# Ledger of designs, part 2: designed miniproteins, single chains, continued (3)

Each design is a single chain, and the fold is of that chain. pLDDT is the mean over its residues in the fold that is shown.

## One batch from the design tools (miniprotein)

Design m8036
Fold by ESMFold2-Fast:
Structure m8036 (fold): chain A 62 residues (1-62)
Amino acid sequence: SMEERRQKAIERIKKEKPSVDGIIEIMRSYGIFLSPAEREGLLNVERVGGDVVFAAIHLIKR
């Protein structure tokens, strides 16, 4: 299900703690696609040294 795919993506992101590029690829592998604005938001979090893992999980759960 989509819910199971979202949960698996979240757990993998938490475990691997990847960069934004890695987060996007993990999400894509589970059929989760970010809008250009959402992708830009994650890149901005990474640019300022923020918690990209937290930001990505928030986007998936929304």
Scores: mean pLDDT 85

Design m8037
Fold by ESMFold2-Fast:
Structure m8037 (fold): chain A 73 residues (1-73)
Amino acid sequence: MVKGEILAPNRDVAEEIKKILEDAGVKVLSIEEVAPGLYRVTFEYEVEDGELTPAARKAVLKAGKLYLDATPG
């Protein structure tokens, strides 16, 4: 089991990232405001033979895209 972190530009994006990760079977540990308007989503995922599961890999990619789509500029 490996821990990962994703930054979100607001609370709504952080909650959506949590939903995406949990829908893929990834365990979300916390959502923390690390700076004004910046949230850190901390999660744990399983790896098999050093690789992310297909569901975890898809969730991480989808969450990263959501961050980019929600970030101005």
Scores: mean pLDDT 71

Design m8038
Fold by ESMFold2-Fast:
Structure m8038 (fold): chain A 78 residues (1-78)
Amino acid sequence: MKEITEKAMKLGDEYGEKVREELEKLGFPEDVARSRALGAFVATAILYSLAMELGLTEEQITPEALDAAVRAAFAASR
């Protein structure tokens, strides 16, 4: 369990940093970029942890699948 959580958080950190960097490159203010990156980090960590608990392997959890899931989560947020 804890091992899965640690990997989920590490993956979330990496994805969150990529989101922040891309938003800054698009000209968004740093505060906005950091806020969105934090959201992406949390969503990615939760989704990774849940997928691993459901018995999926790390190889089945691709960055592309996580990116699609994060975008869907943000779109569903009202």
Scores: mean pLDDT 67

Design m8039
Fold by ESMFold2-Fast:
Structure m8039 (fold): chain A 100 residues (1-100)
Amino acid sequence: SLEDEVKKLMEEIKKTRNAELDSRIAELQAELVKNRDSDPEQRAELIRRILKLRTAKEKNIYDQEEIDSITDEEVEKILAEKYGPKRAEAIRKALDELVQ
């Protein structure tokens, strides 16, 4: 059906865009490893960027300006939905402590 063809096309587009986001996440994770002995603020920023990209992937957001506009509160909501509110809060606290 036309609906099935549209779904298949949307799946292919999502697969391509998700692979692009996964590549960017992998690059940031590699930078995090390189910065193990670096400034904790720089490390926290890399982790925050990784979490924004993961949140974008979950929300099917692929535009860079929209990804950059993802708030810490939106990241925490997605983490809470996937892992529960207590774990999401613990991750947030750990990141905040890294930036102090």
Scores: mean pLDDT 79

Design m8040
Fold by ESMFold2-Fast:
Structure m8040 (fold): chain A 74 residues (1-74)
Amino acid sequence: SMEEFKEELTKRYKELALKFQQAIDNKAPKEEIEAILNEMVEVVVEYVKKFYPEKYEEVKKKLEQIRKETLEQV
C-alpha cells in the first residue's frame, strides 16, 4: 500500500540520517559521507516521485543544491 511504502521510506531515511551523522562524527572519508548523502537524496526523490510527482523537478533541483552545499562543509 502507499502507507506501507511511506513508512518504509521514512524508516530508511532515519537509518541513513543516523549513519550520516555517525560518519561525520567519526571523520569518515569524504567519499563515504558522499555515498550516504546520495542514498538519502535517492530516498527523498523516491518519496516525492510517488506522493508529489508534480513537484519532482523543483525538489530535484533543491536537493542537488543542498547536496553540493553539504559536501562543501565536510
Scores: mean pLDDT 85

Design m8041
Fold by ESMFold2-Fast:
Structure m8041 (fold): chain A 60 residues (1-60)
Amino acid sequence: MSFVTLKLVGDEPVVDGKGNTLNKGDTYDVPMPDPSDAVAYAVAEKELAELKALGFEQVG
């Protein structure tokens, strides 16, 4: 399974879907399904875009 690693660069903490608080400098791995699973891939792309809007940047 592939992952896209994000790092929070924004000043505001972000709470994930599990209730964990992520602070500036914390990393978060987004699992990326195979592009042949179009539904799962689209959901993962949307999550990635929403996290970037919240102040995350891709690293690696």
Scores: mean pLDDT 77

Design m8042
Fold by ESMFold2-Fast:
Structure m8042 (fold): chain A 81 residues (1-81)
Amino acid sequence: MLSPEAQKLVDEFREEAERVLEEAFRNNWSLEELLKRLGELAKRYVKRAIEELKFSEEEINLIEKEMLRIVLEIMDRYEAA
């Protein structure tokens, strides 16, 4: 179970990932470009979780799994459109 702080970080990630998806539709990005942008976003959030928020390795693993789920959902939605 994610802590409230970890859940807040994941929720913020989801909101930014949805904005990235909107930008992808607006600019007609390739799936490769969308994946690259979502990967860059995910790396930024993982870095913040490790360096600023000081989550444990176990918490980081849970955050990364949830972020990956969000990335895959967004990629599927973009491909289906």
Scores: mean pLDDT 86

Design m8043
Fold by ESMFold2-Fast:
Structure m8043 (fold): chain A 87 residues (1-87)
Amino acid sequence: MTPEQLERAVERVEELLKEKGYEITDEKPDPNKKKISRETVRELVARLAGVELPERKVSDEELQKIIDSLGPETLEEIRRAVEEALA
């Protein structure tokens, strides 16, 4: 995966999350308020794509809480969006 492919996947996932009523902010993610930071989206995309980021801004525990809050339906939509953006 190139940085360009990663950024395309992040952008696609951000659009999908906004359609689902999530707010993309530069603040700390709050899953109960449907607020997700761009860094959390990047970490989520990297995790679903099976790649390691050179620098991580979000802990594994915080990322898992976000994943759990999204639910299985939204996670599958995100996974498909990532696969589409990487193709």
Scores: mean pLDDT 73

Design m8044
Fold by ESMFold2-Fast:
Structure m8044 (fold): chain A 99 residues (1-99)
Amino acid sequence: SPRKITILEASITILLSGLQYDIELAFKDDPELREKLLERLDKIQQLFKEDPSKAIEELEDLKEEIRELDIDEERKEELLSQINELIDTIKEYEKELKS
């Protein structure tokens, strides 16, 4: 459905913006790490329409990097939860594109 594709694109954009905001807050005291993580999200934002499968792979890699970070467990769980929601939404988007 063209309408469902448009809604999913908007949802992905909103989820990416929310994740960008939370990363900026989480890593305000580590500008080098913050910039690297935000650059990865910018890449994913450009990539999800052209290659949603690759965008999902990049998000799975991001999840593994976040898991290895020495940060507060509650903050880590919140970031991982947001990334999982984004992955699930891009999977639905890819499914709709193939329909």
Scores: mean pLDDT 88

Design m8045
Fold by ESMFold2-Fast:
Structure m8045 (fold): chain A 84 residues (1-84)
Amino acid sequence: VEDQFEKVILDAVNGKISVDEAKERLKKIVKENNLSKEETDKILDKVAPRVLNIPGGAPPSVLSLIDPEKLEIVEKLVKYAKSV
């Protein structure tokens, strides 16, 4: 399940799919796996740093080195998936 979330968000960040298409795919993953809000939140909290290539335990200052457009896409998709 984590791998499915990671792939969808990566495909959106790399421009392979639109943000709207990524939202629909994330919604489908949540529904097909019958994930609770708590389970979805835990998965996304693990996946988002991996997609952004943030080292585990990296300080918040490292976020300033990330492409702002990629960060915005990840934040939009994570927020959407957590709201489903």
Scores: mean pLDDT 71

Design m8046
Fold by ESMFold2-Fast:
Structure m8046 (fold): chain A 96 residues (1-96)
Amino acid sequence: SRAEAAAQRLGEIVLTAVSMLQAGAPLSDIAATVDAQVDRMLAEGLITPEQAQRFKDQAHAALQAHADDIDALKAELGRIATQVLMEILLEENKER
């Protein structure tokens, strides 16, 4: 389903961001990678433009707040991803 595809992509975004931070990548590179992956989800119709912009904004804030705490970053990105996924599930249920 669209929700299953979105869940997989959001999980991959979180894992990629955490792995890049662990490898010592600059925050700007991590943010750009997150943005590119979110924009791809938008292009594939998995999320709305509003959801894409909100996710990018919240992910950037999480990166700035938790650059020195990988566990906190992972938890925060996971919460943000879960919120978007819940919205997608609600929209799929409205279409039925």
Scores: mean pLDDT 87

Design m8047
Fold by ESMFold2-Fast:
Structure m8047 (fold): chain A 62 residues (1-62)
Amino acid sequence: LEEKLLKAQEELNKKYEEKYGEKLSKLSADEAQKETAKVIEEANKEMEKKKKEILEEVKQEE
């Protein structure tokens, strides 16, 4: 569990850096700020989904 959660968080961090490094060069400062806020929100939601998926998978591993 912990290992899978850690990897999921690391993956999100890398996606965040790669995606937003590129997008920041394309976006206006106004849009960049809004995109950053949205990404943080999406990252939190993805972590919640990952937790649910891992928990459900563990139940299926009986």
Scores: mean pLDDT 71

Design m8048
Fold by ESMFold2-Fast:
Structure m8048 (fold): chain A 77 residues (1-77)
Amino acid sequence: SEVAKLSQETGELARKALIEAGVPEEEANEIADKLGVAVATGDRATVERLLAEMSKVISEEQLREIREKAERALEAV
C-alpha cells in the first residue's frame, strides 16, 4: 500500500539522517522504527515528538524532507 511505502521511506530517511549526524546505529534504528510505526498508524503525537527529538541533531533540510514525507503518509492514513 502507499501508506506502507511512505512509512518505510520516512523511517529509512530518518535512519540515514541520524546515522550521518553521528547518532549510534542502534539508537538511530530505534528512533526510525518508532517513527515508521507512528506514521503508519496515524499517531501524529508520536510523530511530532520524534521529529522534535531529531531536530536537535539533524539539519533543517533533512528534518524538512522527513516531515514532508511523514505528513504525506499521515494524510493517507
Scores: mean pLDDT 84

Design m8049
Fold by ESMFold2-Fast:
Structure m8049 (fold): chain A 86 residues (1-86)
Amino acid sequence: STEEVGEELVELGKKVLSGELSAEEALERARELEARATDPKARLLAGLAAGFVGIAIGVGKITKDEEFANRLAGKALINAGEAALG
């Protein structure tokens, strides 16, 4: 459901912010959520979150600031998850 995908996206974002999960691992998990989502809204939000995490990884490589990249990725995942939950 959209709610379940939203909760999982929020959890992924929290784990990236805590350093428990890398941005690259979170990208893989978000893509898995996108692929498994049956609801069009859930699939779109998971896909957008994955896209933003990919951009954050790129920003980290360009700026050489992985901490900033992880904050961008984690916040994007949480924001997409919260949007799914309402």
Scores: mean pLDDT 85

Design m8050
Fold by ESMFold2-Fast:
Structure m8050 (fold): chain A 62 residues (1-62)
Amino acid sequence: GRREKAIEILRQVKEGKISPDEAAEELHKLGISPVEALQLGQEVGLSREDTARIVERIIALE
């Protein structure tokens, strides 16, 4: 589902396979809010820096 796809995208950031900016665009397409992205980033153990960049980019895309 939507949550499972979001977790996969965030894991790709953690693995260095995609950029935080690319992840933010894909999460925005899935309808993931900034708050949800923050929560999921914490669940997958993303760095504070990468999580903040993703959240800020999603806000900018709204």
Scores: mean pLDDT 86

Design m8051
Fold by ESMFold2-Fast:
Structure m8051 (fold): chain A 82 residues (1-82)
Amino acid sequence: SALEEAKGAIEAATLSGDDSGYPASEEGKKAAIEKVKELASKLSEEERKEAIEYGKELYEKAKTEGGKENVKLVIEAIEESL
């Protein structure tokens, strides 16, 4: 579903398994954020709020400051779509 794809994109953009803050490059980060925005636009308002809450959970679990910053950027991108 679009919601599951959005959650997967959030994980890929913010916490690449080891909380390294993937994507590492600025260009890759921008592309990941745009992908999250595209997926969010296909979600209902309720599903977008669920994706935001999922991002907040990842923020609380993030082990590095880079991981937290990337989660924050993804949450902001989805919130802009509301």
Scores: mean pLDDT 70

Design m8052
Fold by ESMFold2-Fast:
Structure m8052 (fold): chain A 111 residues (1-111)
Amino acid sequence: MDEILAKLEEIEKKAQELIKAVLKGDIEKAKKTLKELKKLIDETKALVKASLPKDVADKVVALLDELKETAEELLEALENGASVSTLIGLGLRIIGLILEARRLVEAAAAG
């Protein structure tokens, strides 16, 4: 449990770094940060599958997969010149997915 929560905290910090790079229009930093975020997500998915009950693991993995897709969409939106409002909306979605994954892991730890 603590290892998964620590990984989710690392994911949150990296996601915030990605959002900040995107809002600054720093495409090179956004690409590098996305690559690092995707690696953290894949490592966290493996840990979740190994450590949590299947029903909880499947839900958390689905949220992490959606997080990966949304982060890729955020970079693509930046590269395609999307509005600041669109970039902010995708960033908020990313943070929401991380918070939901954390809540599921904490709930599993309490039971």
Scores: mean pLDDT 88

Design m8053
Fold by ESMFold2-Fast:
Formats: structure tokens, C-alpha cells, sequence
Structure m8053 (fold): chain A 66 residues (1-66)
């Protein structure tokens, strides 16, 4: 099944939950290293904590699942 999830950082569309999470984790590390500011997809809000981003992201992702 295809799930369209939009990443506000890249504007990329993902078709798999695990692919999205893995990509986000990579981006979060890069963003933290380069700008120390992490943007959560869907909300466009800036998060400084990686765990906070993942937590909110997973919760919001549930409504985008199906």
C-alpha cells in the first residue's frame, strides 16, 4: 500500500513508513550538525531535539498512514 508522506525539508514524498523514518533520522543528524535546527515534516516547525521530532512525527504520521 502506498502512503504519501511529505517532508517539509525536502518536499519529498515517501511511500513507506520505515523509509520515511530512516530518511528523517539522517536529515536530523545533518541539520543538527549544520544548522542546529531541525524542521519536522507536516508541521514546518523547528525542533532542536531529535527525539522530540521523531516522537511528534510518529504521532502525526499515524493519521497520514491511511
Amino acid sequence: MEMRIHDSQDGAVYHSEEELLEHIKKKLEEAKKNKESIVDPGTGKKYRSKEESLEIFKEEFEEKKK
Scores: mean pLDDT 56

Design m8054
Fold by ESMFold2-Fast:
Structure m8054 (fold): chain A 68 residues (1-68)
Amino acid sequence: KVTVITPDGTFEVEAKELGGHYTFDASKVGFKPGDKALLTHKGISQEVTVLDNGLVTVPSADTVIKKI
């Protein structure tokens, strides 16, 4: 599960493994295509952008995403 932090609360969302990558549908938790989020995994944070299809790619299901 990916932990997603938004102004409306914290959600746990299922990430699906697709071809060696994990993705989740960020539109289900209030993100729009082009929105920016802070991705934290293993203590390292980086900015990511929600793709045109509403998906975000993450390195693992244990990733924390915070809406910026």
Scores: mean pLDDT 76

Design m8055
Fold by ESMFold2-Fast:
Structure m8055 (fold): chain A 84 residues (1-84)
Amino acid sequence: SDTINAAVNATIAGIQASVDDRTNLIPFDVADQIFNQFAAQSSPIIQNALNTIRDTIRSIAPNAVSQPTVNGIIAMLRNIQRQM
């Protein structure tokens, strides 16, 4: 789906920018904000897919901003993008 691909790409870019700029943005908060923007105008199937990806990020690192955890989330999101 173009919508899921756009949401994943925007989330990767947001998290990567946070890492590159050395900000203290939590990856889950970045993903939640971006996915909510895409979900608001999407079908229930796309909303469910975005919610599943978001919940996966939350389960990995709800409160953690460590470089290995951030790298793991970015790698997971890039893997999802490659499989689309």
Scores: mean pLDDT 70

Design m8056
Fold by ESMFold2-Fast:
Structure m8056 (fold): chain A 83 residues (1-83)
Amino acid sequence: SMRDEMLERFNALLAEVQEVAGRLYEALLAGKISEDELRALLRELESLLQQLFDAVRNNAPQEEFDKIAAELEALIARVREKA
């Protein structure tokens, strides 16, 4: 079902967020980012993950889910570049 596909995509992005959260912590220890930048990026990642999960839960249209997923993927890419 579309919901099962969305949930699979959500779980994949959740795993990527967990990976980049670890990288952000390493970047903090290396002096590449501040504690304030770490907190801001983690909050943004958590907010987008919650929105994506809510889209799955509420059976949102595929276009709406894809839009949120793309925004989260773009943030993950920015975090990987910085960390």
Scores: mean pLDDT 87

Design m8057
Fold by ESMFold2-Fast:
Structure m8057 (fold): chain A 61 residues (1-61)
Amino acid sequence: MRLSEEEVEEKILEIVSQIPSSTPLELRKAYARALVRYEGRELEYSEEVTERIERRVLKAL
């Protein structure tokens, strides 16, 4: 399935939202970064696009 940047961002934020709120913010951010990089590799996004999505996801946390 082809996902837009916005859909990838929403998917990752939804997954991260399932992490217990008691989890330290730094660990949730680390997990979000790993998910963004994984999706970027799977979808063959450029490094620039992957970094842009990562920054937006981290700002939303």
Scores: mean pLDDT 79

Design m8058
Fold by ESMFold2-Fast:
Structure m8058 (fold): chain A 100 residues (1-100)
Amino acid sequence: MLTPEEIINIVLEFGELVIEKTDDPELRKRVVELTARFIDLVYRAYYDPSLTPEERQALLDKVQAAAERLKEIIEKLKNGEITPEQAVDEAERLVDELEA
């Protein structure tokens, strides 16, 4: 099980990697906003006292699964298997699933 610090580090690595690999200002804006949204959800999962035990467990499970999927996206992007745009599209789907 990943710690909140490990998950935040994965999200930051993803953002930095996309920014390094693209000069597209729209894609850069999307990844900055995406990174902020993901980090907010991590903080809420671990530290929001208003969540019921059931809501917290469901959000923690989703955050853990999303972090593992994001690690796979990072590796594919590092290996040139996907483009920065494809990586951001996949990561946005992960965050949309977390916010649903």
Scores: mean pLDDT 87

Design m8059
Fold by ESMFold2-Fast:
Structure m8059 (fold): chain A 77 residues (1-77)
Amino acid sequence: PYVELDILVPADDPAAVEAVKALVERRGGEVLSEELVGDKYRIRVRIPAEKMYGFYAELQAATDGKARIGNARVIEE
């Protein structure tokens, strides 16, 4: 199973955007879509459920607490 979720970071912080993508890649996940939504950059990702342990803490550490999460759901495949 996978977890799909939106990660939102400030649109003017390319370092935070790259940190999110690097973290997702390190956890065997993939970026499904990217879009600018107002002053936020929304990155839709899919990550193996077994790779979600510690994800939220690592995401906050990697983005200096700037990341926000929404629209999380579990998918079987």
Scores: mean pLDDT 83

Design m8060
Fold by ESMFold2-Fast:
Structure m8060 (fold): chain A 85 residues (1-85)
Amino acid sequence: MEAELEAKAIEAARAAGASGPRIEEAARLLARAMVAKAEGRLEEAARLFLEAAELAGEAALEMGLISEEELEEGKARAREIAERL
């Protein structure tokens, strides 16, 4: 179920040392995107995946893990992946 995948995604992020409200929200959106894809709702899955990627990227930028250029490249790659869903 969607709620179970959301909880699992948040737990996995915390286990990896990634925590905080934006990371947790990104994990929830990613879990929802996976459920939408499994149910054949490809357009919704693509939208949720892009939202999750943007939130995760912004959190990584604030943590100093990536540059603004890497964030824009990541967003471009996420859009390409979403178009292939």
Scores: mean pLDDT 74

Design m8061
Fold by ESMFold2-Fast:
Structure m8061 (fold): chain A 79 residues (1-79)
Amino acid sequence: AVPPLTPEQARVLKAAFLLNPATLDEIAKAAGVSRSTVRRALADLEAQGYVEVREEDGKVYVTLKDPLAVADNLARLEA
């Protein structure tokens, strides 16, 4: 099984899901966390295959790699 998400990771993933595609700054604002918190959460989420992260001209762009798996994971966390 995929390891459970931390509260910060779940908040970041939910923001990325709702805003898809989004920048790191947009996710940080929507999730109510710092850019460094988003960056740390994104590293774990990317390693687990939930998101793809691209850096371009100092901006970090985030897209969902598997939107259905993300939706299922968020539903289980809120149930």
Scores: mean pLDDT 75

Design m8062
Fold by ESMFold2-Fast:
Structure m8062 (fold): chain A 66 residues (1-66)
Amino acid sequence: EGIPIPRVPAGELDVDVGVIELAVAVANTFTSNEEAVEFIEEMRKKGLIPEEVAEAMIAAARAMGA
């Protein structure tokens, strides 16, 4: 029992925190939530960021401005 700890699918605590901060920054940078998600997907497809990081960033961006 107690407060459940939400985990991002990265498997590492420090990575989870960094990914969330980056996703928040991305969501605040773009005029629309959709543009932020598209940018993250492009970075993932080009191999600039790992798939787990991209998924976490997309989830955070969607939660903030969905």
Scores: mean pLDDT 63

Design m8063
Fold by ESMFold2-Fast:
Structure m8063 (fold): chain A 81 residues (1-81)
Amino acid sequence: MDNPTQEDLDLAIENAELMEKIGERNLSRGDNLGAAFYYDQAARFYEAAAEIAESLGMLELAKELKEKSDELRKKSEELLK
């Protein structure tokens, strides 16, 4: 049964992880612009996931997801110089 927002949270995290993996693959191939793009996309999904986690009262998880979002935004900015 579960709350539909929990399913939305799980999907947002899955999408974030997928984008992060694609970013890592692009980075390993020397595609810094592609890596930056996908890390930014991953950061946006982690930010959305953090908002959903907050709405569910999962404050610890929300904090961790927000920190992950901020980390990936920094990686994206660094790759763009």
Scores: mean pLDDT 85

Design m8064
Fold by ESMFold2-Fast:
Structure m8064 (fold): chain A 92 residues (1-92)
Amino acid sequence: MLAEAILKIGGKIKSLVSDEDYAKILPLLREAYKAAEAGDDEKALEYFKKAVETLKEIVSEETFKKILEESIKIAKENGDEKLKEALEEILK
């Protein structure tokens, strides 16, 4: 379920970044989660992409790459192909 993957990825990001940096993306992750819970996968992915793009601006390249790699693993393990594809596109 996309909502579950977004929650797991959010938790992983929180473990890899400062609380201050996490606070900058948390509102976007919450909107992504709400959209995913409502079954609006397109809107969920839009908010999630905004969160990831914001994160790219505020963390180091090394930290960002690690976050993307871990997030791709979570998406794959949860069977969320669209989320996996979106993350792989950002990594390129």
Scores: mean pLDDT 83

Design m8065
Fold by ESMFold2-Fast:
Structure m8065 (fold): chain A 79 residues (1-79)
Amino acid sequence: LIGSRVANTVQGVLEALGKPEAARAAKEAIERAEAEAPGDTDRIVQAAQRAALDVSDEATAQTAADAGRAAIEMVKEES
């Protein structure tokens, strides 16, 4: 599933930045967004960004959004 790959990528990036709580929140938000609206990539990115912002800061939220967009592009090019 696209959401699972995006969630794992965003979590890994945020954990590498020393933001484990933001990583967990973003992963949970992405998984929820995928369950509510399968394939809605804009919703997935917005969910990751908002979850990271709620737990951390705007820079971390922007990193979550950027990582999410990059993961979505990679998944789209694979199939």
Scores: mean pLDDT 82

Design m8066
Fold by ESMFold2-Fast:
Structure m8066 (fold): chain A 60 residues (1-60)
Amino acid sequence: SMEEYQQRVRALLQDYASKVRNVKAEGVAKGWSEEEINQRIQALNDEMNEQLEAIHKEYE
């Protein structure tokens, strides 16, 4: 259903946003470079996009 699809996508996006905030906070606390923080965020973005594609395919 459209509601189930929207709920799953929203949950995934909320999880991603939380993980990004955690990476930024940890990176600042531990003195990581901007490049290292960005690389970790990019890995999270790639994971999110893979999960989004999987969800989309279930509703095609």
Scores: mean pLDDT 87

Design m8067
Fold by ESMFold2-Fast:
Structure m8067 (fold): chain A 72 residues (1-72)
Amino acid sequence: MTAEEYLELGKEYAKQGKHEEAYKYFALAGDIYYRKGEFEKAAEVFEEGAKLLKDEKYKKNMETAAKVLREL
């Protein structure tokens, strides 16, 4: 699966309130971009995940990941 396909899955699970599944797929999408050196795209994935995730722990984890990637 592509990073874009994982991002779309993350959005769909977030829409369904399935925060753990959503987090998993956002993390997979971000990891693919990170491994390609596309840090801006990886940060954008985590920023979008943070906007959609209503669970505070997952939201904070995504916000932290995005901030670290923006500082690279």
Scores: mean pLDDT 84

Design m8068
Fold by ESMFold2-Fast:
Structure m8068 (fold): chain A 82 residues (1-82)
Amino acid sequence: SSHQQSVSRSVGLMILAVGHFLDGDVEAAVADFERAADVLAASGDLDGAVRVLELGIRQARANGAPQDLIDRLEARRAALRA
């Protein structure tokens, strides 16, 4: 199903993000979380997209991401909350 495909793609992107954090590539990791959220939002799973962004924000903070990258994730999360 398209929903299962979107969930699988989102999970793959989150695994990639963890790898980027381990490599010290915080910018790439944040971009992976943004893309994971976009995949879920495009499939109509807005709640899933919000949860992915919340996880991304927590992981970015834990890995010492610059505030501008955290702000990008927070702005995307805010845009999805109606």
Scores: mean pLDDT 88

Design m8069
Fold by ESMFold2-Fast:
Structure m8069 (fold): chain A 114 residues (1-114)
Amino acid sequence: SEVTRLAEEAAYKFGYALGLAEGAAEVHKTEGAKALYKAAEEGAREAMERLEALLADDPEAVARARAAFEEGKKEGYEYMKKNSHWSLEEVAEEVQKKVVEGEELLLRAEELRA
């Protein structure tokens, strides 16, 4: 369904943002990078709770959203490791961009389910 497609894309975006933040914490090893990772982890947890609630009547859709999140996290982490020259400010901007993209997709999915 369109709801499932949007939810999977949202999950991937939230996963990607978390992966970027995790990779940045490993590369920069600063308190700022650790704080970014902690914030991204808390945001991802809340976003996934909303996605799972949205998809509660479809266990297969929940499984697909979780898989998309994990794939996003893996890809974001690998991207950050390949782009270790990025400043913490540049990483924070990209994390925010992915979170905003995910939030827009999630809101559209919630509107279609309502």
Scores: mean pLDDT 89

Design m8070
Fold by ESMFold2-Fast:
Structure m8070 (fold): chain A 65 residues (1-65)
Amino acid sequence: SEEEFFKKLLEELLKRIGDEEYREYLKSKAKSSLELAKLYNELTGLDLDPEDIVKAFKEVLEKEK
């Protein structure tokens, strides 16, 4: 489901962020996988479609099961 995917995506991104304040910011600000993808774009400076980022993370998470 979208809620389960969002939860897993959030947890995966939080593992990559060492700053506690920024982790709390992401938890409070992002309410969907698409919003997380947009924030990831801002963090990394990538010029990617947020929908493509969501799709890529979904495929990675499915392969690691």
Scores: mean pLDDT 70

Design m8071
Fold by ESMFold2-Fast:
Structure m8071 (fold): chain A 62 residues (1-62)
Amino acid sequence: SMEERIREFVESLNIPEEKREKYFQEALDLAKALVENTVFDEELAVKFAMVVVELDAEIEML
């Protein structure tokens, strides 16, 4: 499922444990919004959300 893919991705990121739920929820909310409000299908929405949350996590850790 979309939720399982995003959860596994966030768990694979080199981020503090206490930040994982924040990034998981951010990515899931973005993916759902893209599917509901744009031409993105679930596959593209998940991929886009994963890229965004990975970049956000990297920027926060700088």
Scores: mean pLDDT 82

